# Designed miniproteins, single chains, continued (3), part 106

Each design is a single chain, and the fold is of that chain. pLDDT is the mean over its residues in the fold that is shown.

## One batch from the design tools (miniprotein)

Design m11678
Fold by ESMFold2-Fast:
Structure m11678 (fold): chain A 103 residues (1-103)
Amino acid sequence: MEEKKKEIEKIAEEVFKNVESKLTDDMTPQEALDLLKEELIKRLKEKGYSDSLIKTVKAFIDSYKPELEKAKTKEEILEGIRLVIDSAKTILYFFLELEEKLS
C-alpha cells in the first residue's frame, strides 16, 4: 500500500501541473474539471488501476462540477482543481485499501 500511495501522490502532482499549464483565461470551470478528469484517468489506466476504481474517481470528480462553477477567476478555478485533486487522492487511498481488503 505505501508504494501505491507514493505513486498516487506523484500522479496527483503531475496532473495538477499539467492542468495548471493548460489553463487559459477563456476556459470554463467545467472545461478545467474535464481536463483534470481526462488527465487523471489516463494516468490511472496507464498504471493498471482497476475499472471500478477509475469509475469511482470519475463520479467523484463529476460531483464537483456545481461547486467549481462558482469560480469566477483563473486563480479560483486553479484553487478548486487543487482541492479536487487533493480530495481525489484521499479517496484513491481509501479505495485501494478497500480493494486490498476485499480481494
Scores: mean pLDDT 79

Design m11679
Fold by ESMFold2-Fast:
Structure m11679 (fold): chain A 74 residues (1-74)
Amino acid sequence: TRRALLERFALAVLAQDRAAARRLGEQLGIPEELVERALAAASGKTRFPGDLLAAAGAAASPEEAVRIIVALLE
C-alpha cells in the first residue's frame, strides 16, 4: 500500500540507507532534492520521535511525508 511505502521510505531515511531511500522515493514520485533533504535532516541523529513512521505513513502526499520527517527531525 502507499502507506507501507511511505513508512518504508521514512525507515530508510532514519537508517541512512541512501540506496533504499532513493529507490522508494522514485517509486513514490519524490524528487531527488527532497529525498536528499530528508536524509540530511536525519543525519547525525541517534534518537527519533516514536510516532515519526506512523505520521509519515499517514501523510496526504509523498511531499507532505518529507515535510513531516524534516519538521520532526529539525
Scores: mean pLDDT 81

Design m11680
Fold by ESMFold2-Fast:
Structure m11680 (fold): chain A 61 residues (1-61)
Amino acid sequence: GTAAEGEAALARALEAAARGDGETAQRYGVLSVIHLAEAGDEAGAAAAGARVREALKQGGF
């Protein structure tokens, strides 16, 4: 993946979490981490994973 793909997936994951759509949030959250890591942004991947995990936890997942 690319950094742009990772950022787009992260935005979609957080939007889905805000809507209460945990399945979509989890799916795009995983994609965000994968794309950012593949792009060489290891710190961004870790931060994205933490943000999505926290959003999902707040949603009861």
Scores: mean pLDDT 83

Design m11681
Fold by ESMFold2-Fast:
Structure m11681 (fold): chain A 68 residues (1-68)
Amino acid sequence: SREEIVEEAIKKAKEATLAYPDDKEFQKKLLYLVTQILSAYDNKASVEELEKLKKELDKVIEEGKKKA
């Protein structure tokens, strides 16, 4: 569901933020993407649109892991 996508995105972003507490640039990127996902959800974005934003978040998290 749309709500499940948003909840999973928030959970992943929170876990990534806690894993890399000193990477302020990474944290800013995660916050920006979570804000975009929440805004899209509030604006009645489709499941497909929310999944695209979540995929972008997943990519940022994976790139962050490679730098650690």
Scores: mean pLDDT 82

Design m11682
Fold by ESMFold2-Fast:
Order: C-alpha cells, then structure tokens, then sequence
Structure m11682 (fold): chain A 64 residues (1-64)
C-alpha cells in the first residue's frame, strides 16, 4: 500500500517512470511475478500508461 501511495505522488509530480519503477520493484518483492510481467508489457507498449499500471497493482492487492 505504501508503494502505491508513493507511485501516485510520483505521477502527480510528473515522474511516471519512477512511479512505474516503484510499483514494479514492490510487486517483485511481494512475489507477484505475473503482475510484474503484465505492467512491464503495458508500459513498454505505451509510456503514458503509468496510471493503468498503478491501477493494476491496486487491484492485485485488493484480490490477494
């Protein structure tokens, strides 16, 4: 949850690359490899999709 809050603040500051990196590192530490692969694919295809990446991380947390 802290990583999501930090990533949202980074997005607000206009730093989407750092926001995505923060979420990716945190998800990897949580062992959520499938979610990490999903966000990597989305962000590599569309650099403006940082908000979508954060939303996916939030949904992954709410489920498990």
Amino acid sequence: SEAIKVAEELLKQGKPELAVSTIGTWLLDQGLLDTVKQIDEIYAKDPSAAEEVIELARKALEKK
Scores: mean pLDDT 75

Design m11683
Fold by ESMFold2-Fast:
Structure m11683 (fold): chain A 68 residues (1-68)
Amino acid sequence: SVEEYEERLRGLELLEAGDIEGAKEIALKYPDDVALNVLLYPQLPEEEKEAFLATLPPEIKAYLEKSA
């Protein structure tokens, strides 16, 4: 929907603004959003990365683990 698209875009805007916590909240709603999750993951605190990876689809998780 338009609302979901706008929320995903807001997640990217929050990342650009340095609001990692706000971006994470949106990314958790859209685990299938490759761009948002791939850009967010390296900016997360180390202690949050493991739990975050556990919420992602296998393909995205594998990609991020390979990039770590």
Scores: mean pLDDT 82

Design m11684
Fold by ESMFold2-Fast:
Structure m11684 (fold): chain A 67 residues (1-67)
Amino acid sequence: DAALQALVAQRRAQLAAIVDQYRAEMDAISTLDADAQAAALRALREQVSDRLMALADATAKQVAAIK
């Protein structure tokens, strides 16, 4: 159905955007000293993990609501 296809396409675009943002922030972190890099990388990975989990939960709820 068109609604599910549109949702899948939108989620693919959102996942690609999260990956692109992660790469950009990784590049920025690479300019820091080693101790600051370790702390910033840990925080960034936690943030990305939280975003991915939230996106998965929101997608599951939206799919359930369509029916």
Scores: mean pLDDT 79

Design m11685
Fold by ESMFold2-Fast:
Structure m11685 (fold): chain A 87 residues (1-87)
Amino acid sequence: MGVLEVEAGSAEALEATIRVLLIVEPSAKVTRLSDTRARLEHPRLADAFNSLGPYLEAMGFTNVKTIPGEKITAEYKGAKVTITLVK
């Protein structure tokens, strides 16, 4: 099972990140843990993980940095976002 955990500095940044991930995989299961934290579950999101950077950039995210197989960090409207691949 592919699991991504998202932590964002704002609710707007979290919702923007969820929107990007659902463009990549519309059937992903979304579990909102708080206003700034969520989990998305789908094997295709794990498979696409190292390629998510360009999708974030297309949606207006900046300073996108990918650590392959581990995490992606980015900024959305001044809020920091971290996407972590859970093994």
Scores: mean pLDDT 86

Design m11686
Fold by ESMFold2-Fast:
Structure m11686 (fold): chain A 64 residues (1-64)
Amino acid sequence: SSEVEEKLKKIDEETKKKVNEILEEYRNSTLPEREKTIEMMRKLSDVVDEYIKKVQEVKAEAAA
């Protein structure tokens, strides 16, 4: 349905913005290389998990 497509598109746009923000924070970070890489990887991992969960929830709701 158009509603499902709109919800998925919004999730995609929000996820892209979060990823770009994390990458900008990494580029501008004054932390030691290892520490800033760990921070970036942890934040990206959280974004990946949230994206998968949100997409699956929308698809499950549409199938019900």
Scores: mean pLDDT 88

Design m11687
Fold by ESMFold2-Fast:
Structure m11687 (fold): chain A 64 residues (1-64)
Amino acid sequence: MSKEEIDFVNLYLDALVKLMQKRGIPQSKIDALRDTVQTLIDNGESADVVISRMNQMFRDLLAE
């Protein structure tokens, strides 16, 4: 990913974290999402793949 794509992914992640905190989602699950996002970035995944995974994990957390 470019620096601009990484910055966008991190901005989006920060917004999701704030929403999860407002919903009372446990910090351990929020930390797991952040760890997953960082792992995908480190593995060279595209921004589209990372955003898709964040959206999937967020939906799964809301469905619990």
Scores: mean pLDDT 82

Design m11688
Fold by ESMFold2-Fast:
Structure m11688 (fold): chain A 65 residues (1-65)
Amino acid sequence: MLEERIREARRLAEEAREESERLLKLAEDPSLPREERVQAAISAVGHDLLAVAHEIEVELLEREM
C-alpha cells in the first residue's frame, strides 16, 4: 500500500518535470507566436511547482515506512 502510493507520487513528480521541460522548450521556440511562448512559460512554472509538491509527498510517505 505505502510503496504503491510512493511509486504513484514519484510517477506524478516525474511527469510534471517532463511536462515543465517540454513547455520550457516551447517557450524558447522562436517559430512560435509570442502569446503561445508566454503561455508555455507560465504553464512550465505551474508544472515545476506541481513536481516539487509531489516530491515533498514522496518524502513524507517514505518517512512513514
Scores: mean pLDDT 83

Design m11689
Fold by ESMFold2-Fast:
Structure m11689 (fold): chain A 86 residues (1-86)
Amino acid sequence: SEKLIELAKRGVEAIKNATTASQAVGGALRTIGSVIEADLKSKEYGKKTAEEALKGVKEAVEQSTNPVAKTVGEALAKSLERQLED
């Protein structure tokens, strides 16, 4: 199922388009929640959701001139990279 992958991507888009810290944090929480829920269903689904989220976050950080989006996105990317090392 792609539902949690799509929800994670929506979280990343919320970070990318954030104009406030609250919006960026909300996007990160949605992304993290989707990865955790996918992992609870299966390790492979969690890994795939984290990989797609990481790809999107890295692109968002590279394209963003917004320091809030960049800071939150970089923190999320590091967290997702650590999860994928397991």
Scores: mean pLDDT 83

Design m11690
Fold by ESMFold2-Fast:
Structure m11690 (fold): chain A 74 residues (1-74)
Amino acid sequence: SAADARAAAFEAEVEQLWQELLAKDPQNGGEIALRQAGRRAARLLAAVPASERRQMGRRLLAILQRLKERKDAL
């Protein structure tokens, strides 16, 4: 579905952001990646139809929670 494609694209974007920022700054890159991913998630939610926001929000939150766990494991 279009929603599945959007969520998958966001997760791929977040993975690229994580890799780029940790390569540039191993000490702070995880924190910066989480903050940037959160801002991008908010923009994505604002762009989706209101009827899709709850489902999309849950998917994006799950991706952000996994990213937070990766940051906390550094």
Scores: mean pLDDT 86

Design m11691
Fold by ESMFold2-Fast:
Structure m11691 (fold): chain A 101 residues (1-101)
Amino acid sequence: DVSKLLAEQEERRKIEATIEKLRKEYDPELFNRALSALDRIVSLLLQEGRVDEAEKLVRDTREKFRQIYELPEEEAKKLFKEWAEEVIARGRALSQRWLDR
């Protein structure tokens, strides 16, 4: 229990460090667009009662940020850009589905 809690706290610190670096140094505009898309996806999934999918998306995002923390700068920037573009595209696709209702 304590070992799991400490591991989760360490993971959280790595993720927070990645977020801070992306907000300030890499591409703040792309980062903000990706976060807005992520919030929209999570909100839509929760509104549809798809709680498990929303929780999985949040976990997958945290794991991606943990991976970014451990990569060399050039690879971290590439992985971040790929993640951001995918999240933005998914957000757009879900918004289109709601418009077609």
Scores: mean pLDDT 77

Design m11692
Fold by ESMFold2-Fast:
Structure m11692 (fold): chain A 95 residues (1-95)
Amino acid sequence: MKSLELTNLVFAALSYASGALVHTRIARKYLEEGDEEKAREYLERAEEELRLAEEFAREAERLAEEEPSGRSAAESARRSIEEARREVEEAREEL
């Protein structure tokens, strides 16, 4: 029932969501400087990290259905992913 797997999945999801936020902010800086090519490169990296975060979060959410003690951690990961997704979408609109 309780396993390190849930914790590892949550940490992976949070790590990739954080990476997506960082790369999105770098992309926005390049957009402000008029470097659309570099902005696009970093935004593509952010989008890939967001996809990986989604995969890990889904598996964490599935395990949390059987272990309510992990639910709060899975919800925190989901919140971070939604924040990252919003920033990625806003940056994409500027391209």
Scores: mean pLDDT 84

Design m11693
Fold by ESMFold2-Fast:
Structure m11693 (fold): chain A 81 residues (1-81)
Amino acid sequence: LEELAEKYREELEAFEEYLLNNKEVREAIAKAGAAGDAEKVRELLLKAAEEFAEENGLSEEVREAILRVVEAAVDAWAAAA
């Protein structure tokens, strides 16, 4: 997982910027996160990652890597809450 995050760091940083600049997605994730709704946070982040990958014409391999990193991050966040 850490190796995937390192290999696709530029794409992951671009995805983070995409999330920070999308007010609707940012607000929805913040609301779900504040409510402790890990399932909703996962759904919102995975949807955003799929849209980001499609909009930027990313390969299936890069898309899968981003989705895997996002899913693991949500699982880690949910476990910490």
Scores: mean pLDDT 77

Design m11694
Fold by ESMFold2-Fast:
Structure m11694 (fold): chain A 88 residues (1-88)
Amino acid sequence: MELLRELEERLRKLQEETGKKIEEALKANDEEKKKEIQLEGLERALALIEETEARLRELPETPERRALLAGLEEARATLEEEKAQLKA
């Protein structure tokens, strides 16, 4: 539970920072910079999710741990798809 709250807080701050940088890039009409910022944000989000997954796997197996890991794996897959689309 604490690991999930820490992850959510870090992801929220990352999204706020990334969103502001994207807005500034859009105002500057810099599409390349916008893509770079989006890719960096996605890579950082993926790293946070992977770190949280690794920490959860070190804890005893419980139904709660299994549910949290499943949710994080789904979130990681979604972000990996978004990253692939941006690189295409």
Scores: mean pLDDT 81

Design m11695
Fold by ESMFold2-Fast:
Structure m11695 (fold): chain A 75 residues (1-75)
Amino acid sequence: SQHDQLIQQMQNNLNQIQDLANDSSLPQPMQDTLQNQYNIGQQVTQYFQNNPDTPISLMQSAVNGFQDTVNDATS
């Protein structure tokens, strides 16, 4: 389902953020920011899993936001 695909995309983005948060070549403040984003993203993903009536547009916005976090950290 579209809901399940968006949850999977959130999990994929969070895995990338976790890898970046553990990258010792990045400055500590950047690692701390990425770790905070990972923790927030896990809570958001859990909310989507527990609230199947969440509008697809809100889920897509969250996916896009966490994808932007990955893109910013890798540029």
Scores: mean pLDDT 89

Design m11696
Fold by ESMFold2-Fast:
Structure m11696 (fold): chain A 90 residues (1-90)
Amino acid sequence: MEEAEKLKKAYETLQQQVDRVQAAIDRLQSEGDRLRKEAEENAKKDPTKAAELQKRYDEVQANIDRLQAHADELQKRADEAKKKYEELMK
């Protein structure tokens, strides 16, 4: 039973970490979408500004990709801990 409690706490903690990382990704995705839209709108009117916005978009996308990989790893660990917890509670 003590092992089950540790596994439950582990998956709950990991899920909370996933939720925090996902919230950060959601904020960055909103920023990225704004930058991409502004870059597309400026492509013909101000190519220099469009290029600067595209560079900022690429930097935001790289950060999203890194955070998504981290969230995926945390979710995998949370799912494994939850599965072990459920097996002990049978």
Scores: mean pLDDT 85

Design m11697
Fold by ESMFold2-Fast:
Structure m11697 (fold): chain A 84 residues (1-84)
Amino acid sequence: SLLDELSRATVEAIRAAKAGDEAAMDEHVRRIGELLKKMGYSDEEVERATRSIRLGAQAVKAFNQGKTDEAEKLFAEANRIAGG
């Protein structure tokens, strides 16, 4: 299903972020955007969702570097964007 593909792409984006692989992260985020458009989301909704995912990826990178406070701030911003 599209939802299963979206979930997999999200996991792969997180994995790439943890590994510091910016190119792989960008590719997975692009695929997420394409899947969301195929599911009927608007360009504005896709932009919001992909921005939230990128902030989450940055939070994972910060957490992996021991920057817990920065990671929490980035996760909070990602959740705020996703909730709007």
Scores: mean pLDDT 83

Design m11698
Fold by ESMFold2-Fast:
Structure m11698 (fold): chain A 73 residues (1-73)
Amino acid sequence: SAEEQLQAILAQFEADLQAAVAAKASPEEVAAIANQYLNQALAVAREHNLPDSQVERVVAHIQQLKEEALAQL
């Protein structure tokens, strides 16, 4: 389902962000990770024809996690 795919994407995104912060990655590397997972989430949203309101919430969540990771660098 879309919900299972999005949950898996977000869980992997959080794990990759934590690993990047621990490894002292550059802001550019953190941004690249966020863009990769944003593209994956948008692909799932398109495939399942998710409402714009749900897409906006997923995008906002990814951007929030990215900003929190950047603040830890």
Scores: mean pLDDT 88

Design m11699
Fold by ESMFold2-Fast:
Structure m11699 (fold): chain A 103 residues (1-103)
Amino acid sequence: SLEELRAAAEAILHALLGDTEKAEQYMKRASPEAVERAADGFARAVEALQRKLGTRDGSAIAEEIRRLYEEHGFAGTLRYMADLLKEAGDVEAAELFRAIAEA
């Protein structure tokens, strides 16, 4: 469901930001299927972000995700990632992230 996908996306984003307690709280509301779909989307978004920044350094990617989250919040971060995915030609993952952001 979209609610479970949102919970999975919140859990993964907070895990990427190092907030283990928040990640665990959201994970309790997510199904394994929703986690798999959201994780796949984030993997593709991280790859697109790596191309944009010209780096594969995990610390640099995590810092950029933190910056996006601090400036735009959860929904704004997903919309930004959706735009990157669309530019990379990954329309399906972009539509998923937009749907989650609007939920």
Scores: mean pLDDT 87

Design m11700
Fold by ESMFold2-Fast:
Structure m11700 (fold): chain A 68 residues (1-68)
Amino acid sequence: GEADENAALARQAVASGVPVPQSEELKKINKEIADKLREIGDALQRYIDAKKAGDEEAAKKALKELGG
């Protein structure tokens, strides 16, 4: 299966002396990505809501949060 294939590749990399990131480093990276994605999602939702309401000022503010 895919999991077994990925495990075999990881074992091969370790056997070849290729540096492998520690699980704690991967957890930190994943948390940072998830936090950023949530922030972007919230700004995008505000933009959609502002467009539905016809609020151009709120829509511009949400776009600035997405692009800045």
Scores: mean pLDDT 70

Design m11701
Fold by ESMFold2-Fast:
Structure m11701 (fold): chain A 68 residues (1-68)
Amino acid sequence: MSPEEIVREKLDEEIERARKLGDEETVEDAEKLRKMLLDEVRRNKLSPEEAEIRAEAAIAYLRKRREE
């Protein structure tokens, strides 16, 4: 799996979860993070493992923000 595919799959799953909950703010934040991470992966040539760590950190941030 490419670094870009890892970011897309993980963030798309979180976006769909937020949509099912009606959490439009989290959907918007997740879409913005998805775009930022894809740009970072492409510009910095991140490995699949680095992309996974970055995507999981973004998801953890989104979930924590939702609890506030």
Scores: mean pLDDT 82

Design m11702
Fold by ESMFold2-Fast:
Structure m11702 (fold): chain A 90 residues (1-90)
Amino acid sequence: SAEVEERFRKLKEEAEARIKATVSDKERQEALMREFDELLSRYKEIVEKAIAFLEAKYPPDQAAQVQAEKKHILDQVEASLRAELEKMLG
């Protein structure tokens, strides 16, 4: 969805800015950005599969339940990715 794409784009921009502000060595910056991009790709696939499962599981009259669970998944993924970035930075 457009919201998922936007949230992952923002996370990538935040991570790149954080890495560049924290790490002065260009080779290490590029390595960390590649590592974070790999994590983003893996988490995005997990989120897309989880959302597809929710949409298949719940009938149309339970749209509010689907939206609540989508929000929970996205919030958890963002928290996990931010925590992983801080671990990578030390």
Scores: mean pLDDT 85

Design m11703
Fold by ESMFold2-Fast:
Structure m11703 (fold): chain A 66 residues (1-66)
Amino acid sequence: MVTAAELAHRFESGELSPAEAARLLFGLPEDERNKAIAMLNASAETKQALAAAKDEAEARRLLSTL
């Protein structure tokens, strides 16, 4: 199981594409998903939008802007 910290680190380092990151993020339990989002190098607005995202496609779109 991917941890919140591992997902955030691998995305920020460019190891994960936005599509891969979105898939993994939505595979996490809600608490781990919120932790991963908090660890991202993004604006508070983008983090709130990611936390509110209803599906993987919304998350992918938001992550693609980073």
Scores: mean pLDDT 81

Design m11704
Fold by ESMFold2-Fast:
Structure m11704 (fold): chain A 70 residues (1-70)
Amino acid sequence: SPEELLKRMEELDRRILDPNASLEEVQAAYEELKKLWEELKKHRDQLSPVELIVASTLLAAAEVRLELLK
């Protein structure tokens, strides 16, 4: 379900934002997060505006985190 996809994205983002995570761990989690985001977009009509904003924010935060580790 879209709700379960969003929960999985939140869990991955929490792991990506862990200050003890290595670049390799963040890269692996980010690739999984991107796959979940693509799947979530297929269900966009079933999501509230708030859920879409949350999902977009999780992806944006992960991208910034990855950039800061380079």
Scores: mean pLDDT 81

Design m11705
Fold by ESMFold2-Fast:
Structure m11705 (fold): chain A 76 residues (1-76)
Amino acid sequence: MTVTGTVVSVSGRRVFVRLHDGSVEVGDGVDITNLTTGKVVSGVVEHVHGNEALIRTGKGNLLKVGDKVQVTVHPK
């Protein structure tokens, strides 16, 4: 499943994304595609609150607040 979103906060390897057209669950593996740069960052959903998700990434920050993203969900 693919969900569009916007980055609302970045703290180290943790990224908060506001989801526009779907949902994710805690523990989902995700690929976050930055729609501006085309770069992909893999991560795992740690928390969900309303339409916002906290995702822990394995790489340094390739995402900035305000970036539009596409989140591809890989359920367990």
Scores: mean pLDDT 79

Design m11706
Fold by ESMFold2-Fast:
Structure m11706 (fold): chain A 66 residues (1-66)
Amino acid sequence: MSIEELKEALRRAAEALKDEKVRKELIEGLERARTKEEALRAVMRALNQASDEDRLAFSEALEREV
């Protein structure tokens, strides 16, 4: 998977997040990410602020994209 494909999959999974602030932070972090590692770090930073329900929703959405 290219970096562009990974970022798009992560961005689509972010749509499952109900917390608008967490979702916005993740999307902005993904836009700034230039490497796969940076994209994954953006996910980790945003999800650390997310509820357990949002973390589960994101995980389930990501499984459908990958």
Scores: mean pLDDT 82

Design m11707
Fold by ESMFold2-Fast:
Structure m11707 (fold): chain A 61 residues (1-61)
Amino acid sequence: MSPAQGEALIAAGRAGVDAALKAGNRQAAIDLAEQLVLIGRYLDDPAVRAAGERLLAEARA
């Protein structure tokens, strides 16, 4: 995956989690963050994985 594609995935994940939390849908926010962690793990992209883990912590707070 290119660095630009990784940055786009992180930006989309942040936007999705933020939108879900604003809508009061905490479970959707958790699911989106977990998907980003899995994508980062599958693609061996530590930046995407770390971003997903941070968003997951935010969604669970």
Scores: mean pLDDT 84

Design m11708
Fold by ESMFold2-Fast:
Structure m11708 (fold): chain A 72 residues (1-72)
Amino acid sequence: STIEKIKELMKKGVSIPVAGAYVLEQEGKASLEDYLKYIEELIELIKKNLSEKLQELLPELEKMKEEIKKLI
């Protein structure tokens, strides 16, 4: 099932959103390359924001970006 495939990726240290995007790409429902571009744009937008709270999210987003690059 889709959920069991996501759980297996999570067990290997892949974050939930990236694991979900990967499984949906395998099922022809999403694109990891498009998701990577979205995460990169989000990182750039946050870097331009002066909010310290939003900048606290950068390490997790950078991790997701690297996870996607390894799966592509």
Scores: mean pLDDT 82

Design m11709
Fold by ESMFold2-Fast:
Structure m11709 (fold): chain A 86 residues (1-86)
Amino acid sequence: SIEELFQRMLAAKSVEEATLIALDYIASRASKEEQEIIEEAKKLLKEYLETGDEEVAKKLEELLEKVKSLIDELLKELEALAEQLS
């Protein structure tokens, strides 16, 4: 559930870990094609965190744009949940 996701993200040791948890959640609800994009985005995110390479960051941004609607939907759900718990 979205509440379980929110709790897992809050329990994450880093923003990077929380982001990976969120991407896994989106992938579980996505089409097969969108899941492949998210898996590639996860690989690029891990590579960027290790290297700091701006070209990797640019590729990551391009992939995330392809699944932006799923990301925006999740952010709205998380914002609504945060407001209810406040």
Scores: mean pLDDT 80

Design m11710
Fold by ESMFold2-Fast:
Structure m11710 (fold): chain A 82 residues (1-82)
Amino acid sequence: EIEKKLEEYARGLARLAVENAEVIAPKLRELAEEALELTGSEKLREALLEAARAAEAGDEEGAYRALLEAMRLAYEIEKERE
């Protein structure tokens, strides 16, 4: 069940991002720009930037939603490249 795995990963990543926001938020912003260059997906970039903002705000639920959206978008893009 891919959806359940994405939810589990996003939940774990959201907690990690909030706990380590000083390190992870800048890396999420770097990843957002790289993702845009590699995929052309503005939605993926926006989701990663939102995850960075939520992490810096200590908003674990917001980080979870943003990371889950980013993972779903990344999965769909990768599936199309197969």
Scores: mean pLDDT 83

Design m11711
Fold by ESMFold2-Fast:
Structure m11711 (fold): chain A 61 residues (1-61)
Amino acid sequence: GAAEEEENRRIAEEAERRATLLVAQDDYEGAIEVLREAAKKVSGEYKERLLKGAADVEKNM
């Protein structure tokens, strides 16, 4: 429902924000871990987006 959609969005956006800060600090492993951990807590498009984000960070290590 809408509440689950908002929660998934909040978790994904918070994880992406934290990952961006970690990448800025050259903590690529930490960024990947934050995104993958958040992906376990969300579903659908947000899960795919977070997993793709983690893969993109890993390719730039």
Scores: mean pLDDT 84

Design m11712
Fold by ESMFold2-Fast:
Structure m11712 (fold): chain A 75 residues (1-75)
Amino acid sequence: SLDDLKAEYDKLLAELRAAWDAGRLTPEMVRELFARLEDLLVRIMDLEAVPEETRQAALAHLERLREALLAAARA
């Protein structure tokens, strides 16, 4: 269901935050978690019938966050 997908998305964000706070975030973890976040976000937006322009903006924002966290995890 939509609620289940949103709950899974929130859980993955919490995992990302916990790994970052613990100093255990690696580039590999960032890539893995963001691939899962992107898949869930696409499914959520499809079910909510989000307009194409909004979908593109949301995905671009997620990609920017992924790149920033990859850079931070490598530092």
Scores: mean pLDDT 84

Design m11713
Fold by ESMFold2-Fast:
Structure m11713 (fold): chain A 91 residues (1-91)
Amino acid sequence: SAMAEEVAANRAAVEEALAAEPDPLRRRYIEESWRAAEAIARGDWEAAAEELRELAETILAMADKLPTRTREQIEALAEEALKLAEELLRK
C-alpha cells in the first residue's frame, strides 16, 4: 500500500518532531496521530479507532488553551476524528 510506504518513510520525521516539541499536549497529538496512521496502514481498525478517540480528546484539550477563533477550528478537527473512529468500527 502506498499509504503504508508513506507512513514508514515518515517515521524518522515523526521522531524528529517529537524530540523537537516542548509542549506535552502537542507531543501527545503527534504521538496519537502517528499511532492512528500506523494502525490504519496495517489494517488494524480497532486500534485505529481507539487512537482516533484519544486523538480527539487531545485536540479538545489543546483547544482549551487557544483563542476562540482557533479553538473552534481545532474542535471541528476533533469531531472529524471521532466520526472516523465510529466509521472504522462499523462492519
Scores: mean pLDDT 72

Design m11714
Fold by ESMFold2-Fast:
Structure m11714 (fold): chain A 70 residues (1-70)
Amino acid sequence: DKARKEAQELISKAHQEAGKLYQEAKRKADAETAADPSLAKQSVEERNKALQDSLDIISKAVREAKALLA
């Protein structure tokens, strides 16, 4: 029970952190593109990087959670 709760908290926190990173990157990219359309390519690259970083955070949390439950 405790290990399962800790595993669930790790995953929940990872999702919150990942969501924050992606939302910040999206807002910045959207603002940059709105101010200067020539930055559209750069803004897309920034969002894609944030998405990859977010997925990595979640993957690490899942791995740690599995270790706790083993």
Scores: mean pLDDT 80

